# Designs tried in a protein design run: designed miniproteins, single chains, continued (3). Part 38

Each design is a single chain, and the fold is of that chain. pLDDT is the mean over its residues in the fold that is shown.

## One batch from the design tools (miniprotein)

Design m9287
Fold by ESMFold2-Fast:
Structure m9287 (fold): chain A 83 residues (1-83)
Amino acid sequence: SAKDRFLALIGAITRALYEDRPVDQQAALQAFTKESSALNISLPEAIEIFNRAVDAALQGRAAGHSLDEIVEESKRVAAEAIE
């Protein structure tokens, strides 16, 4: 589903950021634009959801959570923000 693809994208970007892997920011933005359109949400709204997910990942990392835990937390926060 479009929601599954959007959540997978958030998880993939979160994982890349914390594994010190290069993130193609242009490709990521294009993917966000495509998946937010499929979800019928605006790009600014999609960016706000992403920022909330990233904030949750940062808090989880500060609390000593594993990479897999912070990825799942970022996806969960994004899922809760999508209605």
Scores: mean pLDDT 79

Design m9288
Fold by ESMFold2-Fast:
Structure m9288 (fold): chain A 75 residues (1-75)
Amino acid sequence: SGEEKFFEALGELLKTLREEWDKIPESQRKAVEEKLGEFGEEAAKYAEQGDYEKAAEVLREAKEYLLETVKKAQA
């Protein structure tokens, strides 16, 4: 179901945050927090409408953003 996909995507995002957060430079953390907050608000809005599949997509985008930010910081 869409709800299962949503919770799976949320779990993956939270796991990625735990594993990768310390790799983000302190100077970038506020901007990353703000951007992740924007993704969270968008995902919550879709979930409130019952569109769990779209909410899950937004959470996957948030995870990709986080991983790309870490990758750029390590380059």
Scores: mean pLDDT 87

Design m9289
Fold by ESMFold2-Fast:
Structure m9289 (fold): chain A 85 residues (1-85)
Amino acid sequence: SLSDAEKEDILSLVDKNGDGVVSRAEFRDFLKSSLPGVYSQMSDADLDRLFALADKDGDGVISADELAAFVKNLFADIEAVLEAS
């Protein structure tokens, strides 16, 4: 499991406005910056599906805990979205 410090570090890379949660736009920008080759293959629908997999409570934002869980399963979640598209 990621430590609280590691969760905060990951959140700080993604949460550009500092509100403690990750919006869809910040999540998109994170994928574009971190995985540009994967991002270039994704449609808006793929991004929405991947965001929904990270946003476990469906509130339209990703919490630090949800982001940590997503990063841990990142490649599996991306493969699931690309295969579903």
Scores: mean pLDDT 71

Design m9290
Fold by ESMFold2-Fast:
Structure m9290 (fold): chain A 72 residues (1-72)
Amino acid sequence: SPSEDALLAQMDALMKQLLNAKTVEEVDRILAQIQALADQARRTMSPEKQLEVDAMLGLAVMRHTVFKKEAE
């Protein structure tokens, strides 16, 4: 679906931004955007695509947690 592909492309772009983020503020903002897209995916996407988005969200949460711990 074009709408599913667009959401996954936005998620991928945000994941790349998250990997390049250098401040806690940047990581917090990007994670919030990823969480918002994941919420949208739960309402609009097929179960198979929801699983893919949930996996990406899990990686984003893990990256955020590690970054905040290292920033302490």
Scores: mean pLDDT 82

Design m9291
Fold by ESMFold2-Fast:
Structure m9291 (fold): chain A 65 residues (1-65)
Amino acid sequence: REKELEEHREKLRELYERLAERTLPGAAEAIREAMETGKGVDESLLTPEELKVLEEAAREVEEEL
């Protein structure tokens, strides 16, 4: 149970860290806040351009992991 939860959290942390490195500053800040609060990224706070870059970065990170 705890090992599965820890593994899941570690994968999510790695995903968010890589996304924060590859996206625009505004989206990176939203990602860091999501990591700190444990809530998902609030996409309504992102511009369409930030959202597009975030989607591309997410696809790249998923291929690398």
Scores: mean pLDDT 68

Design m9292
Fold by ESMFold2-Fast:
Structure m9292 (fold): chain A 90 residues (1-90)
Amino acid sequence: STLEEQIAHARKVAEEEGLDKEFTDALIEAILAGKKDVTFTATNYKKKLTLSYHRSADGKTTIISVEADESVLDEEEQKDVEEAKKLQAA
């Protein structure tokens, strides 16, 4: 694929997954910089995603994989959930 096709594919994946702009921009920058392997922890609405980027050895193919981690809330997100529960119990 051409570089333009790889960027178009990345934009399509970001749109379909509803990625926040900062992660879409980071993914495109990784493609433009010719990075081979990059893994992002990204956000999509209220869910955390693991976004994996792999560029083939010839630099002509980019593989983008998205895995939703619905089970991992960080300490701040857990705190927000607990505060919401306290507000509902009061």
Scores: mean pLDDT 63

Design m9293
Fold by ESMFold2-Fast:
Structure m9293 (fold): chain A 70 residues (1-70)
Amino acid sequence: SREELAREAARILEELGRKAGLSEESIQAVVDAALAGDVATMLVAARELGKAAGEEELSRRARELARQLL
């Protein structure tokens, strides 16, 4: 479901944000965007945080989930 896709993307973005060294406030903002279905923010966050964290596979998975929410 759309809800399940958004929650899975939010979990991956939370993990990427933690590994990238983001503050809890910044992580929560990214999670909230994902749960709201803000695909544009999710795609940018997945690319930037994935690169910063060295997590290319998690980045690709988050972007694929975001595209499914379009």
Scores: mean pLDDT 88

Design m9294
Fold by ESMFold2-Fast:
Parts: sequence; C-alpha cells; structure tokens
Structure m9294 (fold): chain A 85 residues (1-85)
Amino acid sequence: SYLSKLEKLYQEKMNESKRMQNLINESLHRNRKIREVLMTSDLETVKERLPNLNKKMSEVAERAEKKKTEAQRFLELRKRMEEEK
C-alpha cells in the first residue's frame, strides 16, 4: 500500500517536473532569439540591453538547476524502488 502510494506520488511529481522543464526551455529559446535580434542592432542598444538579457538568462539557469536537483532526487527514489523487492 505504501509503495503503491509512493509510486503514484512519484509519477505526479515527475509530470510536474516535466511541465516546468518545458516552460524553462521555452524561456531559454525566447531569450536566445532576443539576443540574436539584439546582435543585429546598433552598438549602443546592444551595450544597454545585452547585460540585462545575460542576467535574465542566469536567473533562468538557476531555476533549471533547482529543477534538475529535484528530478535527481526522484531518480534516486526510483532506483531504490527498483532495487527493493
């Protein structure tokens, strides 16, 4: 009974993690497109906006790392469940 409930909880959390990872990927693609467009702009505009874009990218990367550590914990849990009889 406990293992069955744990399995369902794991699936639910993995679905949540997958959804969040998709949102993060979408954000990264958006930021890369903005950067590419910025690179075709005048030098003054690039100097003003590029540092802010880089900071935004770093924040998204930090969020992605947090989601990776969460996913790793669920992978470890799954490995333990696989090893358990």
Scores: mean pLDDT 71

Design m9295
Fold by ESMFold2-Fast:
Structure m9295 (fold): chain A 96 residues (1-96)
Amino acid sequence: SEEVAEAVQRLRDRAIERARKLPPGETVTESGTIRLSEDSRQEVTVTATRKPDGTIVLDLRLTSTTYDPEEGRWDVREASLEDQPVDYREPPLPLE
């Protein structure tokens, strides 16, 4: 959904900004929960690693949890995208 995509983008941008300030080989993690309804949520985790060559690599994990009233249970689905390179450029200065 657009709401999830926007949340993922915000978490990615934050993780990249923080990772840029890390020593080589260090990681930073940003996470958030998007509640779509009482019966549906998305959990997003973005891990950014600064490599010795100065590149930043992203690992993304998404967990979708939805209640199934016919089965009387919560259904959990996970997706991951790992080792994604980014061409990190300094973001626009935040409005002070």
Scores: mean pLDDT 75

Design m9296
Fold by ESMFold2-Fast:
Formats: sequence, structure tokens, C-alpha cells
Structure m9296 (fold): chain A 84 residues (1-84)
Amino acid sequence: MELHARGIGLILRAIGALLDGNYEQAVKDLKGAIEVAEEAIERGEDVTPFINILERLLEQLKPHVSPEDIAELEKGIEKLREKQ
């Protein structure tokens, strides 16, 4: 419940940061959202719609951040998909 709300909040913050051109903050918020999603999966929650949103945000972020940051985020999202 509370965890789901926190995940949505982090996604909204990441979107806001991306729109503001604050790519460092967008990476940080997206990484936090991945961590919240992993915790939700461990608690038995279905996060498939959340993973889809994270993947879309990652695609929007790709032109603006380092390949290293993208690879780390992509690995985190793929780990969520494998656990689901």
C-alpha cells in the first residue's frame, strides 16, 4: 500500500526531473523507483504495469545520460522483469 504510493511518487518525480532537464535527479529517482519495485515484488505484489512505466522512462532518458548510467538502470529493470 504505502510502498506502492512511494513508487508512484518517485516515478512522478523522475518525470518532472526529466522535463526540467535535471537528468542526474531523473536517474536517481528512477533508481529509487526500481528499488521500491523490487521490494514490492519481494512482498508478493504485481508490479508489471510499474515495470512498463520504468522502461518507457528509461527510453526517454537514453539520449541525455551516460551509457554507464543507462546500462545500470536497464540491468535493474531487467532484474525486476525476471523476478516477476
Scores: mean pLDDT 80

Design m9297
Fold by ESMFold2-Fast:
Structure m9297 (fold): chain A 115 residues (1-115)
Amino acid sequence: DKLLQEAEKHLEEAQKAVREGDYEKAAEHYVKAAEAYREDGRLSDAADLYLSAASLLSRVDPKKAVELVVKAAEAYEEDGRYVAALGLLDQGEKQSSGELKEELQKKKEELQKKI
């Protein structure tokens, strides 16, 4: 599968970047692997990779880390994992402020209606 091969290549590059201490490059490759898994319908695996990228960026780019937590929540919601998605939106809300926090509060209310 071309998407799986693409994801695997990006996973290898992400792991290499982590070993080199290049967290932004590692996160970029984890996101590309996540996008390939999401396109292949591996929604839970994609969510886990978005969370790996978010963890790496939490200290260097907190806003982008929260955006990736939201992408992981969206992937879990697409997979029908509403409770897991809600937990991630709650985490993102607590790590955010201002307009982004208000946006995440609205997303949590919408998702809560499906649980």
Scores: mean pLDDT 87

Design m9298
Fold by ESMFold2-Fast:
Structure m9298 (fold): chain A 84 residues (1-84)
Amino acid sequence: MEEEKKEIEEEFKRIEELIEKAKEKMKEELEKFKKTNTNKEEIERKEKLLKGIAEGLELMKKGVEKIIEKNLEKKKKEEELLKK
C-alpha cells in the first residue's frame, strides 16, 4: 500500500512540474509580446488573458490535489473496513 502512495505522490510532482513549466512559458510569451508590441491596450489584454490562464492552472492544480486527497480517503476507509 505504501507503493500506491508513492505512485500518487510522484504523479502529483510531475503535474506540479508541468504547471510550473506552463507558467514559465506564459511569462516568456508575455515578455516577447511586450518587446514586439508597444500598444498599451494590446499589452493589457494579453496580460489579462495570461493572468486568467495562470489562475486556471492554479485551479487545475488544486483540483488534482483534491482528487489525490479523495483517493487517499477512499484507501483509509478500505483499511478501516479490513481492520473490522
Scores: mean pLDDT 74

Design m9299
Fold by ESMFold2-Fast:
Structure m9299 (fold): chain A 75 residues (1-75)
Amino acid sequence: KEKEELKERVREFFKKVFGVTDEEYEEAKKIYEEGSSNPLPSGHPARQLLILLLHIELGLLNEKSLDNAFEELLK
């Protein structure tokens, strides 16, 4: 439950701040679930999205650390 809530926060943040579409989010989610190579170019916002989703899935991010990551991305 908490992991899905954190993933939804990541999706909404990148949609609002970087204009990442729901389609781009689903592609990023598919990439980390399958362990396939990331076709997204270096520096693309969806690459950071993929990294955050992977860390949430692995239990490496909590709500506070995610809020800190969002603040850093806004700088």
Scores: mean pLDDT 69

Design m9300
Fold by ESMFold2-Fast:
Order: C-alpha cells, then structure tokens, then sequence
Structure m9300 (fold): chain A 67 residues (1-67)
C-alpha cells in the first residue's frame, strides 16, 4: 500500500507523509520508465533529500514495483 510506505518513510526520514508520498510516486514512475540512476538523481536534486534518504525512498519504490 502506497499510503503505508509513505508513512514508514516519513517516520524514518522526518519528511511529511504528503512529501514522502509525492517523492515515492515520482520514484516509481522514473524507475518504470528511465531507471534507477534517474530516480535516485530526482530524489536528491528535485526532492532535496540526502543520499541516505533518497536510497531509502528508492528501495521502497522497488519493493512496491515487485508486488
């Protein structure tokens, strides 16, 4: 569930649930179309996340796509 993953990301990173959800949705879209490197750069540059937080969001996006 996208909402549950967004809540988990928010708790672990300190982001708002709304921001976590938007970044997670963006990462999923980019992973499906352009790949992991583009999704990671989106999270860092447009999402203004640290590399650690960006990798966390990317891993959760990968898990949702594997469902």
Amino acid sequence: DLEERAREIAERTGLSVEKARRLLEGAITLLQGLGEDVALQYLIREGHLSEEDARLVLEEARRLLAE
Scores: mean pLDDT 84

Design m9301
Fold by ESMFold2-Fast:
Structure m9301 (fold): chain A 93 residues (1-93)
Amino acid sequence: SLIDSILEGIERIIRKELDEETAQRAIELVKKILKKLEEEGYSEDLIRFVAGQVVALIASGRLDTVEEFASKEKITDEDIEELAEVASEALAG
């Protein structure tokens, strides 16, 4: 599946940055987010884009932001835009 393909790549990156326990938690959060986007009918390109933003946040130590995003019952276009802004700021230092 699309989600399984994305997760395979992401798992390798996350496991290099985080300890085993935290990596497993982060991977489950990513999986939850991507499944919500798929269920809401978002395009493959947008799902891949959000996956990239989430990984950037995890790598930048912003797992708290990822947990908050994953806790939303529905992910809106505005939520995605805000996530991208936060990820951009985290990467800029």
Scores: mean pLDDT 84

Design m9302
Fold by ESMFold2-Fast:
Structure m9302 (fold): chain A 100 residues (1-100)
Amino acid sequence: SIKEQVIKALQDIIEEIEKLIEEEENEENKKQLEKVLDLLRQALKEIEAAKTIEEVIKILEKLIEQLKKLKEESNEEVAEIIDVVILRLEKLLDYLKKKA
């Protein structure tokens, strides 16, 4: 299902961020990446509970806005990582809007 594809995409992003946290030597970067991870995990839980594609779209739009705000408070290295995550989520959102 479309919902299963979204869940898998978020799980893949979460796994990549978890690996970056494990490899991160800078404590401030690690803390900022953990905030990214928390937002992604919360969105995943909300998507798993969602009943409609329209609810999934709203959750992803909210996540993108939260990540944009977090990016403004982040150092340059973490901001670049957040940008890649945002682009992946925006591409996923475009795909979903074509199916809604």
Scores: mean pLDDT 89

Design m9303
Fold by ESMFold2-Fast:
Structure m9303 (fold): chain A 61 residues (1-61)
Amino acid sequence: MAPSTEERQALHRRAVAQIRKGNAEVRAALEAYHDLLLAGASTAEIVAAERRLAALVEAAE
């Protein structure tokens, strides 16, 4: 199931916090996720990118 808008906004704020700490992997994952959204990628690709970003953020916290 696709994440809610609130969950996406929370993930974005957490990712930005890690990027501000110098986490280049989180920055790259967030950029890839945004690129997929702008390209109109499939829901499956977008969800996979969100899961990757979330896993990197959780590992960094």
Scores: mean pLDDT 78

Design m9304
Fold by ESMFold2-Fast:
Parts: sequence; structure tokens; C-alpha cells
Structure m9304 (fold): chain A 78 residues (1-78)
Amino acid sequence: SREEKLKRLEELAKKYGAKYKFEYSVEYYDENGNLKTHSTTLYFTEKDLPKLEEEIKKLEELAKKKGLKFSYKISELP
């Protein structure tokens, strides 16, 4: 299932030193001009934090410029 795949990805990420979980949703227009929402989860190490901050800022600015919604959550992995 999708839930089992997500659990396996999180366990793999922790095994390879990931410390942070980044979940975001961003609105976009598809090829037919319909408003859609893309949601994804990314895992980051301590060393990747500056790159994560830059990525968030770029996504926020792009969404704001296009009048689209962007939301995110950062959580520390157990």
C-alpha cells in the first residue's frame, strides 16, 4: 500500500542519517488548465538544512508570484 511504501521510505531515510521530514503542498495548473494540488514528502540530513531553506523560499516566492497556495511542515524524525 501507499502507507507501507511511505513507512519504508522513512525507515530508509533514518538509516541513511535523515533528521528532518519536509512535507509540502503546492497548487499548479495542469496541461488542461485545471487547478490541482501536488503534495510530496522529502527527507533531509542536518547538512542539507541550508539547501532546504533555499528550496522553501523559492517555492514560496513562485507560488506568491502566481497567486497559488503553498503550505509546508518541517518535523524532526524520531
Scores: mean pLDDT 80

Design m9305
Fold by ESMFold2-Fast:
Structure m9305 (fold): chain A 62 residues (1-62)
Amino acid sequence: MYEKLLEEGKEIIRKFAEKEGLSEEEKEQGIARVEGAVRRAEKDPSLIEQLEKELEELRKLA
């Protein structure tokens, strides 16, 4: 479950960074934030719904 969410989040950040012209450093920062959010959701499942909504919004922007 979490591995799938992490992979999808990384793809969304990569596409968003390409569209917005972000630096490689900014892209890595975005990926690190997704990794941290997924790990927090793994420890607190109540955060999963919020994380999925945030990723859905980012996907629409990408």
Scores: mean pLDDT 77

Design m9306
Fold by ESMFold2-Fast:
Structure m9306 (fold): chain A 116 residues (1-116)
Amino acid sequence: MLEEFKELLIKAGLSQQDIDRMIKAGYSFEEMLYSLARLMAARISLAAGAPELIGPLEELILQAIEEALKKGVSVVEILKKLIEIENEALELIRQGASAEEVFNFVKQRLEEFVKE
């Protein structure tokens, strides 16, 4: 569990040093997911050329994490889904999708995830 979660955090763009610092500081796995939500929102928004989306995307991602946790979804499953959605969003941006299309895509994918 811990090693799988760490490997996924690295895939999500955190360094081994950042992960070790968070663990030593007493961060829970849930708190690590919340921190990743901010980074994910920033990476997607900046890649789309729309820094104004950082706040709205962070809010959507945080809400999806909280709802998934309430439904008993594991932190590993949540992290895997967040990585999948970010990679899909970044691919859409590379293909020329607008910031609005990317925002709506992330929103829909998160809503579908929490409905399951």
Scores: mean pLDDT 85

Design m9307
Fold by ESMFold2-Fast:
Order: sequence, then C-alpha cells, then structure tokens
Structure m9307 (fold): chain A 85 residues (1-85)
Amino acid sequence: SATQAIAAQAAVDALLEEARRLGAVSVTIETQALSPTSAKAVSLVTLPDGTRVVLTAIAEISGDEVTLTLRQEGREPVTEKRKLT
C-alpha cells in the first residue's frame, strides 16, 4: 500500500541519516513490512576504522505523523515523531 511504502521509506531515510552522521563508508539496508502502516529497516554499516554497526529503524504512521524508533545494537532505542509532508 502507499502508506506502507511511505513507512518503509521513512525507516530507510532515518537509517541513512544516522549512517551519514556516523561517517559510514559502506551501508546495506533491508526492509520488512510489519503492518499496513508500519515498516522496519535494518542496516549493516561499516565505519572508516573498519568497525561494523547494526542499525534498526521502525516507522509507524498515524494520521499525518510518523513515529520513528531508531536503535543501534547494544544501545537503548531513541524515538522521535515527524510530520509527513
């Protein structure tokens, strides 16, 4: 569905933003639909020093908002809300 595609894209965009912030030299992303309004993205990121980091983003759409839960493996998740444009 269009909403599910928007959720998947939001999750991917959140992971790419975080990978860029970390200075990633290599990024792989896989997406999984969770519901008609939610999606999960998982990324394996390689940093300039060769360190590998697993990032997970879950995007859930409610009305005109997306709730993003971003997690780096071994760390507590961070949740934020963004307005859909």
Scores: mean pLDDT 85

Design m9308
Fold by ESMFold2-Fast:
Structure m9308 (fold): chain A 77 residues (1-77)
Amino acid sequence: NQELIDYLKKYFSRPELAGMAAVLAYELGDLELYKELEKYVNPGISLDSILDSIERLKKEFGISDEELLQALLEVLS
């Protein structure tokens, strides 16, 4: 989804993108991916802020956790 990719690049920092990807990897049970992403997570960004961003993006774009995680990983690569 190019519209989602462009939106993520425009409105989120790399630490925010990594935070969202780490949370989604953990929730989906991908603990190996979570461990890779946690090194890039900024502890100064609140978990509540990350969770709110995930929920907003899922509702705005009508996408699943899996689809959002794929888009986040594409932006982070």
Scores: mean pLDDT 85

Design m9309
Fold by ESMFold2-Fast:
Structure m9309 (fold): chain A 74 residues (1-74)
Amino acid sequence: LEELKKEAIEKAERGYEQLKPLLSEEEQKRLEEILRDFKEKVEKAKTEEEVNEISKEFEDQVVRLHNLAAERKA
């Protein structure tokens, strides 16, 4: 469980750093909020199933944010 939590957080932080340069200042702040909420939820998770559900929710939020940025084009 603890290893799964660590991997989930590391993957999320890596994704954040990669996505950050592609986002506006407002979108970066939103991503920081999403990451913070994700880390808190993962830390409090009691089962591997909870960690997986939290990770899926985070992924969905990141994809949605990326799609919104892409819709703006230029």
Scores: mean pLDDT 75

Design m9310
Fold by ESMFold2-Fast:
Structure m9310 (fold): chain A 97 residues (1-97)
Amino acid sequence: SEREELIAEMRELLSDPENQKLGRVEAAIMLENPIGYLIPVDILYRAGHRREVLLYLALAVSQLSDEQFNTLLSKAPGKRSVDLLLEARDLARAALA
């Protein structure tokens, strides 16, 4: 299934320490300015880069605690950003299971 393929790709990305480092940097940027981060992400998603955006966002959210993630959700600029963050977290959690 497409979901199983995405989970396998996410597992491969998370197995690389350089990608984990990138995820930590992106997570820090997103936490510092959620609106400034998530609006460009939504633009790329709407431009058709859905798979790439989802994987990259999942890499960033994989580096967040549940508390940090819930704080981020509360600061998201709108429902589309909330939905995308929840989808990315689901993908990251499935890959780490």
Scores: mean pLDDT 87

Design m9311
Fold by ESMFold2-Fast:
Formats: sequence, C-alpha cells, structure tokens
Structure m9311 (fold): chain A 53 residues (1-53)
Amino acid sequence: SRIEELSKKYNVPKSMLAPLAEGKSQEYMDKVEEALANAKSPEEGIENVANLG
C-alpha cells in the first residue's frame, strides 16, 4: 500500500502514519508525501501530516 511505501521511504512508523492517512483520497496522499518529503526529521514529518487535517 502507499502508506507502507511512504513509511519505508521516509522512515516513519506505519503505526503513526496509518491513523492519519488511511481512507484518504489519492490527492490527500500526495499532500501527505509532500509533507513527509519537506520534513527535516520523521517526527516533523508526522507533525506536518497531522497539521493537514
């Protein structure tokens, strides 16, 4: 799944990412990836994703 791919690519725990990203549209998942890609750390990445809504 894309959540598993993003978890591996950005070294964020799937357990932290899945509740924020499961059931979202592909457009929202693109925003999730952008948030993770622009982060300086995995922790910042999760915070950025949470701030998306």
Scores: mean pLDDT 81

Design m9312
Fold by ESMFold2-Fast:
Structure m9312 (fold): chain A 88 residues (1-88)
Amino acid sequence: LTPQQAYDIMRGEIDRTGVDTSRYDDLIRQTAQSIVDYVQGRIDDQQLSDSMAPLTRAIITDPSLTPQQQRDILGAVGQAVGRIISQS
């Protein structure tokens, strides 16, 4: 599993929400890299959780998103993470 493959899976799930998340692209790429590091045994469960906090925080503090859009994006991120880990 490469960081680019993980990123592509994350973008696929997030883009299905129909919400414009282009402003989070750098955080999505960083999250994809952290998931790859996790599945390769470079970081533990706590470090993975900590590495995902910036993306989660950016979404939940974004005043341009409705509560439903925040839930949809966070759900898509969770689905993508689960999918990447289960395929590793």
Scores: mean pLDDT 88

Design m9313
Fold by ESMFold2-Fast:
Structure m9313 (fold): chain A 61 residues (1-61)
Amino acid sequence: DQVAAARTALQSRIENEVDKLRAELEAQGKSQDEIDAAVAQKRQQLTAQMQQQLADLQAQL
């Protein structure tokens, strides 16, 4: 299913972006609380984008 494949790809991208953000903030010396908060916000934003992209894909199929 194209939608299932797209969801898997987007989830992998979210994990990669979150990992990159965490590494950058750790390199900058941010506290764990700040890192956790930033990661949570980024995850929420990317999840919302994923839902919109999947809805758009379903409308085109």
Scores: mean pLDDT 82

Design m9314
Fold by ESMFold2-Fast:
Structure m9314 (fold): chain A 84 residues (1-84)
Amino acid sequence: MRERARELLEAFREEARRELERLRAASPEDAVLVAVGAVLRLIGLELDLTAELERLGDEEAVRELEELTERAKRELLEEADRLT
């Protein structure tokens, strides 16, 4: 994996972690709305990072980003369900 691709994937992981922490700090009444907002922001970030990774030609990193995004979406929705 290219060094730049690794940096972009780490940036995604950090943002996903911050979104999950934000969700855990939310009130039960707001949990679903916070989770939906987090999912939409991570999808937007995925689109931006995918475009940059494609410019680098790093197909492995694109696949890893897709897996990270699906995992983050699942974790956020499961956590919201647990909080409500």
Scores: mean pLDDT 85

Design m9315
Fold by ESMFold2-Fast:
Structure m9315 (fold): chain A 68 residues (1-68)
Amino acid sequence: GPELDVTIKGTGGEASQQAGKLLATLDEEGRRNALESGLEQLSRLPRDAEVTVKITGSGKDVKVTVTE
């Protein structure tokens, strides 16, 4: 898959929506790894919490990092 280097800043709800759109472009392994590395943490935050989400890597090495 394509190499990712994406930074999303905004509310937890906005970041979740943008990350979801990006995941739609990934293969099955990329989606699984993104979910395990940080998207699950993002889903537990309040929708109005200010966050920075970084999505990096390619294929099975896709990593999501969430910072409040």
Scores: mean pLDDT 71

Design m9316
Fold by ESMFold2-Fast:
Structure m9316 (fold): chain A 61 residues (1-61)
Amino acid sequence: GPEEAARRAAEASAGSGPDAAAALAGGWKYHQGADLETAARLGAEASGGSEEAARAGAVMF
């Protein structure tokens, strides 16, 4: 759920894994004008991380 996604994004940001890259990519895409679901999909594809982490990154960053 959203809380687990936010927790994963925070842990990934500290751990520099694929989910960290997904969170950053998702956040970047969202702030560049993509909708939340598009940002999540593109962030996950760009990083190899999860859409859940990318979506959390878009909301948090």
Scores: mean pLDDT 70

Design m9317
Fold by ESMFold2-Fast:
Structure m9317 (fold): chain A 61 residues (1-61)
Amino acid sequence: MSVKEIQEKANKELLEMAKEMKKEIDPESTDPEEIAKRNAVFEEMNELSLKTAKEIEELLK
């Protein structure tokens, strides 16, 4: 069940990214540099999600 394995791997990577962001970046900071760092992490997470979705879509079609 390759689709489930791909989803679980992506889920783990996204969770790790979220944990690293929480440890390194203050979610309540109004500092523009901190906000930029959060946005950069969210962008990486979005790209990973999109890549994972594309891979699953190719397997299902």
Scores: mean pLDDT 76

Design m9318
Fold by ESMFold2-Fast:
Structure m9318 (fold): chain A 74 residues (1-74)
Amino acid sequence: SKEELKEGLKTTIELVEEGIRTTTNPEVRAILEEFKKKLEEILKRIEKDPEGSLKEAKELMAETQERLAKVYAA
């Protein structure tokens, strides 16, 4: 449901905020701050386009995981 998608996205944003607060790596912090901003933009669109918003969120999560992996590999 739309409510489940909204709740899941809000929970993810809260977890990202915690990650921003706890990380000591400035590159990781920058990636997480960008991720949070983009998730908040998706959340604003979810009422209008829940399917497109879900697709964007999944793609953004995959891209963010890849960016974080590259920081840890360096």
Scores: mean pLDDT 85

Design m9319
Fold by ESMFold2-Fast:
Structure m9319 (fold): chain A 93 residues (1-93)
Amino acid sequence: SLKERLLKLHDEATEMINEINSMLPQATPELRKEMIMVQAELSIQQMRINIVLKNYERGLMSEEEVEDELRKLEERLRELRRRIEELKEKLRK
């Protein structure tokens, strides 16, 4: 269901935030700044997911509109995952 897909994306964003939290103690000041910005963006995506979910449940969004928002959210989380992997590589160097 669309609701299950939205909840799964929310869980994925939470996992990414937790992953960054585990890396923060080992980071340089410059990497820490980037990590905090990525966490802030992930939190924004969580808020967007919650808004879409509430609007869908209230009948304020069609299934097609929710599917369009899901595609945008999925792409944004994919971009944020790439940034996290780049940060992990920088921590290992």
Scores: mean pLDDT 89

Design m9320
Fold by ESMFold2-Fast:
Structure m9320 (fold): chain A 93 residues (1-93)
Amino acid sequence: SLREEAEKLRKKGAEAALKGDYIEAAKYFYEAARLLATEDPDSPRAKAAALASQGALYKSKGDDEKAIELAEKAVEADPDDELLKKVLEYLKK
């Protein structure tokens, strides 16, 4: 299903972010958001993935403050997303 593929992409995005591969993380989160939004445009998980993609792009540019802000918004958009919470904790260190 689109949800299963999106969940796989979200996990790859989080793994890439934890390894410091922020461009790759942004690509995975973007594709996950696109698939989730295609199935449900009001999906909190789609919104969180889109925000995570933007945060990863800012991190790749060295804008750590904006990256953390966007990661915080991503967690707020989907508070049950334990993967994004782990990424946020890593970015704050």
Scores: mean pLDDT 85

Design m9321
Fold by ESMFold2-Fast:
Structure m9321 (fold): chain A 71 residues (1-71)
Amino acid sequence: MQEEIDGAVALIHVATVLAAARSLGNEEAQKLAEEYMDKVAEAVRSGDAETARKLADEGIKKVNELIEKEK
């Protein structure tokens, strides 16, 4: 259950950031968020909740930095 919970939370977090990037019309941020969404989904599918969480945190940070940098 922990792997499922951690994986679901990681996917929700990245999906939220992807939705924000799409709403802003920032193509680069959207593309980056989609890349991390795919990586997190692969980690969840493999049962690697630790990697999924790490990738979600990394993706959220990088997408937010990109949005802040590009206005």
Scores: mean pLDDT 76

